# Designed miniproteins, single chains, continued (5): the designs that were tried, part 6

Each design is a single chain, and the fold is of that chain. pLDDT is the mean over its residues in the fold that is shown.

## One batch from the design tools (miniprotein)

Design m16185
Fold by ESMFold2-Fast:
Structure m16185 (fold): chain A 61 residues (1-61)
Amino acid sequence: SVEEAQKMGKEFKEIKEKLIKEGVSEEEAERLAAQKVAKKYGLNAKDAEEFERLAARLATE
């Protein structure tokens, strides 16, 4: 749902920012945050790939 997608995006951003503050590089933080959110929400391989692509676009804001 749209609400679920918004929550996933918010959690991705929060996890990414936390990892960056802990000294992880921005690229590695983006990858790890996307993986953590995909696993948390139980995404299948295709949906996880789509989410990772969307997350990468959000990271270039």
Scores: mean pLDDT 74

Design m16186
Fold by ESMFold2-Fast:
Structure m16186 (fold): chain A 65 residues (1-65)
Amino acid sequence: TELEEALALLESDSPVKQAEGIARLRELGYSPEALAALQRIADDESVPPHVRKAARALIAEWEAR
């Protein structure tokens, strides 16, 4: 599925692919699986700051009630 493809990109060691995965998750919209994956990326110190910032921004958009 499109969600599985986006999640696989976040599991990549490539910051470019991780950023692509976040962009795809934004297009797909909220799901518990996507939120959990974004939270893992946001908290992962091995991920570049700009990618973690993008993940946190999307989490904030989805958690705004």
Scores: mean pLDDT 84

Design m16187
Fold by ESMFold2-Fast:
Structure m16187 (fold): chain A 89 residues (1-89)
Amino acid sequence: SDDELYKKAEELIKKARQALEEGDLDSALDYLEKALDLAEKIKDPEKRRKIAREVRELAMELLKKSEDKEHIIRAIGLLLRAIGLELDS
């Protein structure tokens, strides 16, 4: 259900925030990618947009902390996907 997808995505976002606070960019990226994959399955545009917005905000913060090309590319990819979902909602 949308409610279960939303709750699971919010839990992943919470884990991503904790990973960012700990300086674990790889785990933060993994959690954000999983949260966005769930958001793409949510049919409720308000819930989908909210998850996409939170992923975008955290991906921007992660990009500011990124020094490796792979981290930068992954963060930019998340930003583009999240913006797309916000516009389509």
Scores: mean pLDDT 87

Design m16188
Fold by ESMFold2-Fast:
Structure m16188 (fold): chain A 59 residues (1-59)
Amino acid sequence: MAEEVVERVREAIERLKASGANPDTEAAQELLRIVRELVPTIDANNYEELLEQIRKALE
């Protein structure tokens, strides 16, 4: 299960980069930091839910 969460986190990051989110922007860097810290606590079963949790944590 933990491995599945990590995989979804990686997918979310890739999608953000593909949509034009520059990894060098402050927002992208902050998102990556939060993702790293929250990985073991994020309980998401789909991509959209994962992004929503990450966004809420960032906000």
Scores: mean pLDDT 56

Design m16189
Fold by ESMFold2-Fast:
Structure m16189 (fold): chain A 76 residues (1-76)
Amino acid sequence: MNITVVQLDGSQQVYDVGTTEGAIALMLTLLGLEIDSGENIVLIDDDGRQVTSVDELLAAAKKGQTLTIVKGSYVP
């Protein structure tokens, strides 16, 4: 089950969130960005809602939505 994710640089990456490997790859990408930036990293769907659960991720994929990676709004 494929989902398109817009990266922080505006490039697109496709993940198969129907597989363990694809779901882990997406989670590790978010964790790596959070560690590297020191900021909260979130996924936003086409409706501007934050995707916070596996169920929401699968629902977005079923709808053919594009997710966008965004940084949290805090300034250190």
Scores: mean pLDDT 74

Design m16190
Fold by ESMFold2-Fast:
Structure m16190 (fold): chain A 82 residues (1-82)
Amino acid sequence: GQRIVVRKEGAEAVFDTETGRVEAKSGEVVVEIDVDPSDPHRILLLGIAHRLQGIGYELDGKNDMAAAYIAAGEAMLEASTL
């Protein structure tokens, strides 16, 4: 299956398009999300939500959490277009 890898702001996110597993890492922060890989509309909405939450964490100065959430969101957004 196709893997989507996003590297941004020191974070790395991997989306497994067969399982719907997302793992994003930045520093000591690990964000793990399971989505239905057959539901691209839900993947799109979750990608948007995680990017917005990442921006919220950035405003709060939580840089590793922000980077992990933004990378996860971008991996999901890329997956939603396949």
Scores: mean pLDDT 86

Design m16191
Fold by ESMFold2-Fast:
Order: C-alpha cells, then structure tokens, then sequence
Structure m16191 (fold): chain A 82 residues (1-82)
C-alpha cells in the first residue's frame, strides 16, 4: 500500500541518520503518533523522546533532520485520508 511505502522510505531515511539503530514499523508508528499528539513540541523535546525510544544519545542536528522527515510523511498521510 502507499502507507507501507511511506513507512519503508521513512524507516530507511531515519536509519541513515541513526545507522546503529534498527528502526521497526512499530517505532515509526509510535514516532508518527507522538508527533501528531505533540505538534508544537520543540526539537529538544523530540530529541529527548527519540533518545528514550531508542535508548541512544541523539544530537539536536539529527533530531531536527528526523523531525523534518517525520513531518513530511505526516503531511503525505493526511492527503491520503481525503
């Protein structure tokens, strides 16, 4: 499905930013849900969330790049709901 394609692309891009972390589809669903529930969250708050989720230290630069990718996928998903 188009949703599965978007999740696979996001997974690959996030793994390029965090090469030591294997990102599951469950992780992607949790990240997307967290971003929808926290639309006004700062990059620092998103970084802290990701560090807890993956049990890894993440830079602000990495978190910022990941946020942009996640937000892009969320926008594409919203267009599919119409």
Amino acid sequence: SKVDELFDELKKKLEEILPEVEITYEDILEILKWREENPNASTEEFKEYLEKLFNKKISLSQASEMRKLVDEVLEKLKKLEN
Scores: mean pLDDT 85

Design m16192
Fold by ESMFold2-Fast:
Structure m16192 (fold): chain A 76 residues (1-76)
Amino acid sequence: MEEAEEHIREGDAAEAAGDYEKAAEHYEKAAEAYEAAGDLDSAAAAYLRAARAYEKAGDPERAAEARARANALHGV
């Protein structure tokens, strides 16, 4: 939980600095930490934040992968 929240904060800071690739990486790590903790709703939300950051970074392939992971968690 703490680990996931720390990654969200680091992602938010990177996004504020305009470093969207770093922001996306931090949001993905947050999503993985939430998923490991069994918090699937927070994991899905973090994957969607990663997808938006990847889109802003100009990486539509990674954005699509992050969205797919979020959608997979929605069926639980």
Scores: mean pLDDT 83

Design m16193
Fold by ESMFold2-Fast:
Order: structure tokens, then sequence, then C-alpha cells
Structure m16193 (fold): chain A 77 residues (1-77)
């Protein structure tokens, strides 16, 4: 559980960084941080699956979907 929370927290920090880069007009910086958030969410999902924590796994999957949708939108611009 702690490992899941730590990876979710790292993903949140990268999402905040992506938001700041987007506000500054640095689209490449925003994309880079969203990709880092995606990797941390994958690690959170893997940790949840290893722990048998179905609830945390589902939450990580939902967060991952949101990040993937944002990445798609930014890359299509």
Amino acid sequence: MKEVIEHEAEAALHLMAAYIYKKLGDLEGAIKHLEEAKEHLKKALDAAKKAGDEKSAKIAEQHLKVVEEELKKLKEE
C-alpha cells in the first residue's frame, strides 16, 4: 500500500508540473511530465496488483486513463 501511495504521489507532482508548463506555453515540457506521471501510475498499478489490492489497482487504472487522454489531446495539437 505505501508503495502504491508513493507512486500516486509522484504522479500527482508530475501532473502539477505538466499544468505549470502548459500555462507557460511549454507544450513539450507538459508532455514530458505527463509521460512521467503515466510511468509512475503504471508502477502504482503493478504494486497494487502484487499486493492483491483490487481497489487501489482500479483507482490507478482510472488515473492512468485520464493521463493518457490528456497526453493524446496535447500530442494531437
Scores: mean pLDDT 83

Design m16194
Fold by ESMFold2-Fast:
Structure m16194 (fold): chain A 65 residues (1-65)
Amino acid sequence: SSELHSRVEGIIFLIKSGDLERAIAGLRELARRYPQYREKLEEAIEYIKNGDPEKAIEKLKELLK
């Protein structure tokens, strides 16, 4: 959906900007709104927490397909 796409792009921007706390909060909110993507969104959160924001961005880009 266009709404999912826009929100994911906003979160990617937050990750690239180093605003990881807001990025994680946004991913948690998306996981609540889109349970069908929960696993991928939680995986992106874990990558951020483990110090691998680049892999988080890669996983989020897969959702934009």
Scores: mean pLDDT 86

Design m16195
Fold by ESMFold2-Fast:
Structure m16195 (fold): chain A 56 residues (1-56)
Amino acid sequence: SELLEEAERLRAEALRRGNGGATAAAGMAIQDGKSGASEEDVRRGIEEARRLLEEG
């Protein structure tokens, strides 16, 4: 799914930047997407990962 691909891209980016919080948030979004959680829950995790990456 597009959301899962986005979460995977964000996790890779967070790992490159050494941002542990963003890596964890993106990882949770991936797990939620694979476990059948709602798209809203996956999107929330993606948004959290983006916020953490922006904060540094």
Scores: mean pLDDT 83

Design m16196
Fold by ESMFold2-Fast:
Order: sequence, then structure tokens, then C-alpha cells
Structure m16196 (fold): chain A 62 residues (1-62)
Amino acid sequence: GAQAAMQQQLLATAVELAELLLRLLYPDAEITVEVVDERTVRGTAVLGDERVELVLEVPEVP
């Protein structure tokens, strides 16, 4: 339904933001962004022995 479509749109936006932020902060790192659940996105930046995780949670659409 429309609620699910809006939730998916928010999740897609979170994926884009996670990728942009990690690429901006760690331009030489290997960046991976994954959807963890319906409201949560996890981005990971790996550079040599260093690993950084960014977790974004989107609001629930009523």
C-alpha cells in the first residue's frame, strides 16, 4: 500500500545518505551499504586494518 511505498522511499534515501557520508569522510575506503531491516541501514567503510560502521534508522510511517 501507500504506507509501504513511503517506508521504502525513506529506506532508499537512507541508503543514498549512508553512501554519500561514508564516501565523503573516507574517500579511499571500501564502502558497503546494506539494508538490515525495514527501518535500518548499515554502512561500512574498510581501509586497511580500520573498520567504521554507520547505522541510520528511518522514521516509521503511520
Scores: mean pLDDT 81

Design m16197
Fold by ESMFold2-Fast:
Structure m16197 (fold): chain A 89 residues (1-89)
Amino acid sequence: MTYTLRVVTVFRNRASAQALADALAAALAQVPGLLSYRVTIREVDGRYVLRVVARFANRAAAQQAAAALRAVLAQYADDILSYTITLLP
């Protein structure tokens, strides 16, 4: 069974969204058991929505990734309007 981690983050500016996108990608690359990930940034009504979807071989890898991504999000908290992290089987 694979596990999916989804992160959605909203920003006022594209530069902050891109910086976080790069930081999240770097953090995901360090997680053993990462199968694939996709990062997208879209402009919606003058806001920038960053979406990360990552797939993992097992639950432990997905939980490790969730913890690592939460730590990165905390470092960018001042630039973030809202965020959601969801872990799915």
Scores: mean pLDDT 85

Design m16198
Fold by ESMFold2-Fast:
Structure m16198 (fold): chain A 101 residues (1-101)
Amino acid sequence: PLPAPPIRLRVTAGGATWEAVLESARGGADTVRLTLRALTPAPPLRAGDRVVVTPTVGGGTAAPVELTLEGVRDLGDGVVELTLSRADAAALFTAIAEAAR
């Protein structure tokens, strides 16, 4: 089996933009946690922040998705964990699927 192309996310918050790779996603009861590896320096992000995310997969790009961050955790070494509601996560994964087509 061939490896899937990397999922790249362009995250815009408060006029600052950063590029990241989606490393993993884990579902919880009410939320989904995304682990992102920063390709450019992440701006300071806080729980309650509204962000615009544009996914790119294998050269395909989806329409931007607006999300509200439920949680943000800096894991160090350029790795950031974002917590999203299940509804926002579903919208993001729909956009990722569209980018992959």
Scores: mean pLDDT 83

Design m16199
Fold by ESMFold2-Fast:
Structure m16199 (fold): chain A 65 residues (1-65)
Amino acid sequence: NVSKEAALYLNAAALMVEGLLESVEVKGDTIIITRRENTPETKERLEELKREAEEVGMKVEVIDS
């Protein structure tokens, strides 16, 4: 029903709304994520997002705020 790409962006938006991420930017084939804090929850959610990104041919880079 939802495309894999749409699911990826919805997941990224959810992480932003939950306050786990400060920013999300798309540059070419790479999603650049600035995380607020490096907690076990944030790490787990980002690993899931990375798997989803890989399925649509995108990379994820994580930087600290």
Scores: mean pLDDT 77

Design m16200
Fold by ESMFold2-Fast:
Structure m16200 (fold): chain A 80 residues (1-80)
Amino acid sequence: SSEELKKLAEKLYERAKELLEKARKEKDEKKREELILEAEIELGMLKIIYGLAKLIGEEEAAKYIEELIEELEKELAELK
């Protein structure tokens, strides 16, 4: 269902956001890189859910998830 896909996407998005916020405040370079990698994994999962939403025709969920992906990609680019 559209609602279930959106809820899953929101959980992945929130996890990624928390990891990126932690990375921005992290003083140790290796720990920061690990947090960024973990956020990229969450983004990868979000992209899988986006692909699934598109495949099954859940257009509203797909559009919402795409917006979350674009926001995370922008934030990740700012940390590089």
Scores: mean pLDDT 87

Design m16201
Fold by ESMFold2-Fast:
Structure m16201 (fold): chain A 73 residues (1-73)
Amino acid sequence: ARAEVEEALRRLEEAIRAGDIEAAIEALRRLVAASERLPPVEATAALMRALALAEEAPPELSEALIKALNETL
């Protein structure tokens, strides 16, 4: 579970750096699914890290990721 969350965060960061919106959204959805298997505190911390990455992304990608996060939660 934790390893899956770390892998999803790594993929999200790579997709953001590449400007790949579809890959970034897919990584975010995988992260949310993996976080469901974590204790609430750890799940919240993982989602907060994903939100921080989304906020630092280019505007178009940031908007898409925040929308996907709101729709998934």
Scores: mean pLDDT 78

Design m16202
Fold by ESMFold2-Fast:
Structure m16202 (fold): chain A 65 residues (1-65)
Amino acid sequence: SHTTEAAGKILAVAASFEIGATEVEVSGDKITIKVKDLTEEQRKFFEETAKALASLGFELELIEE
């Protein structure tokens, strides 16, 4: 639904700021987040966020530089 799509995108963008993302790309239900370096806490946060987004029908991908 439009509400679920909007909620998923908002959650992904908010999560990208928390982990210091350099890029965020959204293509339909696939969201790609690029980061330079992650702390252990940021990695755990990303894993929990990815689980939440998967339950809403989104694919969340993390690319580390």
Scores: mean pLDDT 76

Design m16203
Fold by ESMFold2-Fast:
Structure m16203 (fold): chain A 58 residues (1-58)
Amino acid sequence: SAEAEAILEEADRVGTRLVILTGDVAAAEAFSREVERLVAEGRLDEARRLLAQAKATL
């Protein structure tokens, strides 16, 4: 869906910024995996909440 695609594109951008700002590749990979899992399960509201939390940390 367009919503799922938008969430995954945003997760990729946030993950990239996490690596650039923190150098913590493992944390960025764990974040991306969790967003992908939530999207795969159809839990789009939870995926958006996780994105918002990560973006607030940056």
Scores: mean pLDDT 85

Design m16204
Fold by ESMFold2-Fast:
Structure m16204 (fold): chain A 88 residues (1-88)
Amino acid sequence: PASPAARVEVTFPVRPDTSEEAARAAAAEVERVLRETPGVTAAEVRLVETADGLAIEATVEGEAAGIGEAIRAALRVLVERGVLPAPA
């Protein structure tokens, strides 16, 4: 179907005290919830090493509203797993 497709790349910082195992588990759950969100047609998630430490990069394709809801769902997963740094 010819819906206008949007693509968004989001980087989530990982709390410095988070183990690599916990970060990978969080990334896997984020990928699952992104793919399950209505309006999302594709989602890829990877754990990356940056100058500031580990980060979770997500690439999401689909309808803009679906992508927005998917990103909110991903943030909830990361908060629940305790892998996001506390707000300053």
Scores: mean pLDDT 79

Design m16205
Fold by ESMFold2-Fast:
Order: structure tokens, then C-alpha cells, then sequence
Structure m16205 (fold): chain A 57 residues (1-57)
């Protein structure tokens, strides 16, 4: 499933990814109530807050 970043986010832990507004990611899993596991176009996998992404398509 594809998601779009709606606001810039800077990683605060090693498990998180830096993402920028307008970036498209693949949603791999919902990890908890606050975090989703995503994959970037370059193949990097990590956590971002669920609040910074919305589903597309």
C-alpha cells in the first residue's frame, strides 16, 4: 500500500526515517498506535509517525 508524507519529519531515534512532505512511501506494517513501518523508494526501511502519512490509491 502506498502512503504520502503530509509534513516533514526528522528521525529522533535510529529506528526512524527522515521523510519530506510530498514523498511517497510503501506502507509495510502498522507497528503501534503512533508508528508505521515504511519503505522509501531507495529501499530504506524504518518507522515514521502515522500522523505524518496518508494513504494514496
Amino acid sequence: MRVRVVEDYTATTPDELDVKKGEELELLAVVDREHVLVRKADGRIGLVPGSVVVPIG
Scores: mean pLDDT 82

Design m16207
Fold by ESMFold2-Fast:
Structure m16207 (fold): chain A 70 residues (1-70)
Amino acid sequence: SQQQLEDEVLYALAQMYLALARIAYKNGDFETAKELLEKARELASQITNPELRKQVEEDIKEVEKEIEKK
């Protein structure tokens, strides 16, 4: 369905933003890392499928723990 395709696209985009956030953090760009993390959160909130949304939310929490520990 269209909704399932949209959820899959949102999931993929959120995961890309999380990967970029980790790269920014590794390079010492903490401001950009936090902004990218926030973009991933916004995308995750738009996912209608509860399993996909939960999985992205868990991945976001893992990245957040690393970035915000500083």
Scores: mean pLDDT 84

Design m16208
Fold by ESMFold2-Fast:
Structure m16208 (fold): chain A 74 residues (1-74)
Amino acid sequence: ETLLDKAARYNRLSAELAAAGLPDSLIPEEYRKAQMEVLKLARDDPLKLAEVFREAGREDAARQIEIHAEWEKK
């Protein structure tokens, strides 16, 4: 139900469909959009992505994203 849960579901469904030789177009659009949004945030705004992880209760992942973003700022 969170953005991260939908993105994880997209990745799982995509891998399962690929193994069966089926197209990604069978995945509901909401999951595809969630995956695209996570990838966009990771590239363009990693601190906002860290906030999304923190709101989803993944504080350790959020902290790692913040540390990595600070390291890149050098």
Scores: mean pLDDT 77

Design m16209
Fold by ESMFold2-Fast:
Structure m16209 (fold): chain A 58 residues (1-58)
Amino acid sequence: GLRERATARLARRLQIPLPLADGLVDREVAALRAGGSVSPEGLATLGVTREELEALGR
């Protein structure tokens, strides 16, 4: 799904293991769900669009 694609993309881009990438995605999604702001830096770090992050945060 969308999360699996975002995690795989992040792992490849940062050259880190999938479990670490999944943890980073989970942290950003949790921050968004807690009412955090979507930052351009956060989007760039994850390598996802605003729409993808919002879909993950639902």
Scores: mean pLDDT 72

Design m16210
Fold by ESMFold2-Fast:
Structure m16210 (fold): chain A 109 residues (1-109)
Amino acid sequence: MKREEAIKLLVEKFGVSEETARRLIEAADRYKAGQPGAGSELVRAVREAVADMLGAEIKETTDADGLKTYTFTGVSREEADRAMTAVGRAVAAIRNDDLEKLKEVADSF
């Protein structure tokens, strides 16, 4: 799959910015390559993509034990879960270089 084609699909179908789409694809590529820290980068990129799709803000809360919790402001739990599922499926398609599956995921959201 060409990177520009994946970016275009994410922007046009998910409504994310070109920067958000580019970061998500780069994070998926680094994770596929087994780069150190790539798992944390991918999780962050997925959260940013979901927030951009929903027009929501990511709220980070740290408890007394240093555990960080992330929530999306201004959206329902069901909307957030649906967007997270769609982005997760898009990441799987990108990792597998599967443009057809990426189109299917984008069209179903």
Scores: mean pLDDT 79

Design m16211
Fold by ESMFold2-Fast:
Structure m16211 (fold): chain A 100 residues (1-100)
Amino acid sequence: AAAAEAARRETGELIGQASQNFAEGYALGLKAGHTELIREFARKVQEAVKSYGQDQDKSKEFFKEALEIAERIEKLDPEAGKKFREGVLNLQKANDLLAA
């Protein structure tokens, strides 16, 4: 149905946008030397994704922690930090669509 097709397309686009945001953020942040902070960010995002569908509260908490790390990166490298924040927000939107 058209509604199911639209939902699948939107979810896929949000995941794609998140992947692109993370890739651009990693490239910028690693070039700037923020390797340790970026590793911590990646760990929190991985834990949030692993918790999807199993423990929504735990997933939400890991995304909150990832956003806090992204804010710390944004203070050091505004472009990289904004990309990381956008990536997390796009993943959260995709999760909300999948949960609906």
Scores: mean pLDDT 82

Design m16212
Fold by ESMFold2-Fast:
Structure m16212 (fold): chain A 83 residues (1-83)
Amino acid sequence: MLEEARKKIEEAEELLKEGKYEEAYKKALEALKEVLKAEERKEIILRLIGAILRGIGLALDGKYKEAAEYLIEVAKEAIEELE
């Protein structure tokens, strides 16, 4: 499960480097969904949900680069906390 999350984050980072911001944002959301499936601690789940909502808010404002960068950072930190 975490391997899929890591792979999706690597793909999101590559898309971000290529300037494909909307695709990077979508991939980062997919990574966070994989992290949420693995997480059992309520306080971390609530933090991740809050981060996802913030990322969605940035995307709704057309700020896909900022949304992707933010969600990639959140997912990387969450993966490290699960290890």
Scores: mean pLDDT 83

Design m16213
Fold by ESMFold2-Fast:
Structure m16213 (fold): chain A 55 residues (1-55)
Amino acid sequence: SMDLLVRFVQSVFGSSEEVARAFVEREMAEAGARTPEELIEKLSPEARAQLETLR
């Protein structure tokens, strides 16, 4: 979900939620992902596993 990606970006960069969200939206546009879920599917298995620990 978008919230999960935002939390991941915040955990890595120490940014605010708004800055993290803008970063995720730019990454989605660059990757051609229509949804946050599509961006997650394009991540490496290792990166996706790290995201799952934030749930």
Scores: mean pLDDT 78

Design m16214
Fold by ESMFold2-Fast:
Structure m16214 (fold): chain A 83 residues (1-83)
Amino acid sequence: MEEKRKKVALAVGYEILAVGYELEKDYEGAAKAYEEAGKYYEETGDLEAAAKAYEKAARAYEKAGDLEKAKEARKKAEELAAE
């Protein structure tokens, strides 16, 4: 499935981008990149990888001071991890 492979590659790419943002202390950028990674993993049915990506997004949002988005991302991670 070409579409699934492309989405997995995009998810991995966004995780690498997020790590780059964390190294630069751009925690808002890191959080958004982890959310995009989680979204693509969710679309391909890799719910474990999606849950981990959203958990990382929540931690990055906490470091950025965005407690509302951190709460939303954590809720999403918990919902996916329960499946």
Scores: mean pLDDT 85

Design m16215
Fold by ESMFold2-Fast:
Structure m16215 (fold): chain A 70 residues (1-70)
Amino acid sequence: AISKLAKELGVAPSVVKAIIESLKRQEENRLGKAYSTGEINEWAKNMTEEQKEQLKKIVDAMRIGREAAR
C-alpha cells in the first residue's frame, strides 16, 4: 500500500508514510477521534485518484519545506 504509493509518486516510502501520518493527525484534531495504524494502512490502500493527486502536491510542498528547514 504505502510502498506502492511511494513508487507511483516517485518518493521514498518513509515520505509517503510521514504525509499520511500528518493528514491523519489533522483529521484527528478536526474530528475529535484517533486513527489506528491499521486504519491508516486501509485508507492508503483504498486511496482515490483525487487523493493521490493531493498527496503528490503535499510531497512537493514537504520537499520544499525540508530544504528550507535544513
Scores: mean pLDDT 69

Design m16216
Fold by ESMFold2-Fast:
Structure m16216 (fold): chain A 76 residues (1-76)
Amino acid sequence: SKESIELVNKANRGYKAAVEALKKRGIELSTAQKTRLLVALIEHPRDKEYITEALKKAGVPEEDAEIAAEAAIEAI
């Protein structure tokens, strides 16, 4: 639906912001970590704690996970 497309577009904006913020710090997320981030943003688009925990479970260090989650939320 039109609403589903809008939600995916918002999640994609958050995803790109998070990946860019980490790249500026010299951190490259793996494909698996990027997938986990995108899924978390689609399911819980403004839940910083949930997104941070999803990244930590995928092996991202806590500090980097928090930076990624914050950048994503700010972009949505």
Scores: mean pLDDT 82

Design m16217
Fold by ESMFold2-Fast:
Order: structure tokens, then sequence, then C-alpha cells
Structure m16217 (fold): chain A 84 residues (1-84)
């Protein structure tokens, strides 16, 4: 799907260290598939890399809301809260 293509592009840019491009593509992915909790999680990761801890926390929280069993997002949220 187009949503999956955008999500995969986001992951590619995240791996390359292009956090602004990663954010752009993850935002496009969630626009098409807002229930993709992993896209919300990786948006949080990208913002954390940019040291925008407030936005990172918001997106980790959204990932947890969509999938409460997503323990890695909960761990990341607690880690980021220590930096606020």
Amino acid sequence: SKAQEYYNKGLEYLQEGDYEKAIEYFEKAIELDPENYKAWYYLGVAYEKLKDYEKAAEYYQKAIELDPSFEVARAKLEEVKEKL
C-alpha cells in the first residue's frame, strides 16, 4: 500500500540519520493509516534524535494508546520524561 511505502521510506531516512525526511514520510504514512502504531513510535524516535523531547513523548504516548502491549514505546516514554 501507499501507506506502507511511506512508512518504509521513513525507516530508510531514519537509518540514514535524515530525521527531518524521516518525520515527513512517517507523517504521510499516518495520514493514510493513522492506526499504524509503529509509525507513531518512529515519529517519536525521530523527534527524540532532534532533541525535541516534548514531541517525542507525545508520539510515544500515541503509539501506546494504539497498542498498549507495545512495551518498547512505554520504555522510551519513561526515558524521555527524565529529559523534560
Scores: mean pLDDT 90

Design m16218
Fold by ESMFold2-Fast:
Structure m16218 (fold): chain A 66 residues (1-66)
Amino acid sequence: KKEEIKKKINELAKEYGTEPLSDEAVDNIIEHKIENLKPDREAAADPAGVERAEEFLKKISEIVKE
């Protein structure tokens, strides 16, 4: 199951135009959950960029959970 989650996360990263996540980053998502990867909304200069990142993280969270 972890390998399947890892593949799905990397496919999402590709679809969102981000670089493929490293194995270490994917393991951190699975082990420490998505909360550690929430975007810093206060530091973000571009609200559209924050929204895109939140959508990406939401989809990752759903893959990790179910």
Scores: mean pLDDT 62

Design m16219
Fold by ESMFold2-Fast:
Structure m16219 (fold): chain A 60 residues (1-60)
Amino acid sequence: SREEVLAQYRRALDELIEAGKKYYELLKDPNASDEEIEKTRKEMLELGKRVRELRAQLAA
């Protein structure tokens, strides 16, 4: 249902926001490894894809 998709969309946005905060904290930490930064960047990209897919479902 549209309501279920909207709820999933809001949860995906919250997850993306939290991943973004983590990514930013890693970038500020001079002790953070390039591997940790890259892993978090990839997690954000996947969450961003999910957000876009859910947005497309809501627009249909």
Scores: mean pLDDT 87

Design m16220
Fold by ESMFold2-Fast:
Structure m16220 (fold): chain A 82 residues (1-82)
Amino acid sequence: MIEELIKELEEQAKKYEELGNKGDVDAFRKAANVYERIGNIYHALGQKEKAAEWYEKAANFYRKSGDTEKAEEMQKKAEELK
C-alpha cells in the first residue's frame, strides 16, 4: 500500500536526521533525498498541498547538507504547488 510505503520512507528519513544531528552531515542529504521521494509520491497522487510540505522539508535538509542548489529547487517546487 502507498500509505505503508510513505510510512517506511518517513521512518528511514528520521533515522538519517538522527545521524545528521550526531555529526554525519551527508546523512542530512540522504534524509532530504527521502523527503523528496515522499513529495514526488504525493505529487503523483494529486495531493499537491502534501507534496509541497514534503518538498519544503526536503529543501531544509538539502540546505543543512550544504546542497544549496537542490534546496532552491525543492523550495520552487513547493511554491508552485501552493
Scores: mean pLDDT 86

Design m16221
Fold by ESMFold2-Fast:
Parts: C-alpha cells; sequence; structure tokens
Structure m16221 (fold): chain A 62 residues (1-62)
C-alpha cells in the first residue's frame, strides 16, 4: 500500500529529526504518519503508535 509506505517514510524522517534534537520537526512527521496509517485498513496499531510518538515529541520540544 502506497499510503503505508509513505507513513513509514515519515516515521523514519521523524526518528532522524528526533535523534538530532528537532522534536517539533519529529512531531510533525509522526503526525503525518498517523494520518496516513489511519487511512490504511488494518493499520490501527501503527496509527496509534505514530500518534503517541507525535505527542511525546511535541511534549519534549514544545
Amino acid sequence: DELRRRGDEHLRRGDELEARGDYLGAARHYAEAHRLYSRVPGSDEEAERALRRAQEASNRGG
């Protein structure tokens, strides 16, 4: 699924930004991964995980 692949790309980019200390940038990418996974049937767990990561990153950076 193309949406799932794009979600994975956003998670990877978020992880990279978080490793650099760019928590707000990471949160934006994790939020986009959540939106993409939410549109993929059977990806509820991935969507919830991405949302939690977005919230955690936002809390650390903001």
Scores: mean pLDDT 85

Design m16222
Fold by ESMFold2-Fast:
Structure m16222 (fold): chain A 62 residues (1-62)
Amino acid sequence: MEEQLDEEVRIALLEIQLAVEKLSPNPDKEWLERVLKEARELYERTGSPDAKRIAEEAEKLL
């Protein structure tokens, strides 16, 4: 229960970082790679469709 809330917070933070990079004229590739890695790990652990979507969008920006 607490673990699920922590995962939801992590997903929200990854979405914020992804949005910042998407709006930037010069996206930070190191941050996009980190977002991709963490989103993939969250998807493998939780099966969250939001984590999968974040990973796919980060990969497209790389």
Scores: mean pLDDT 77

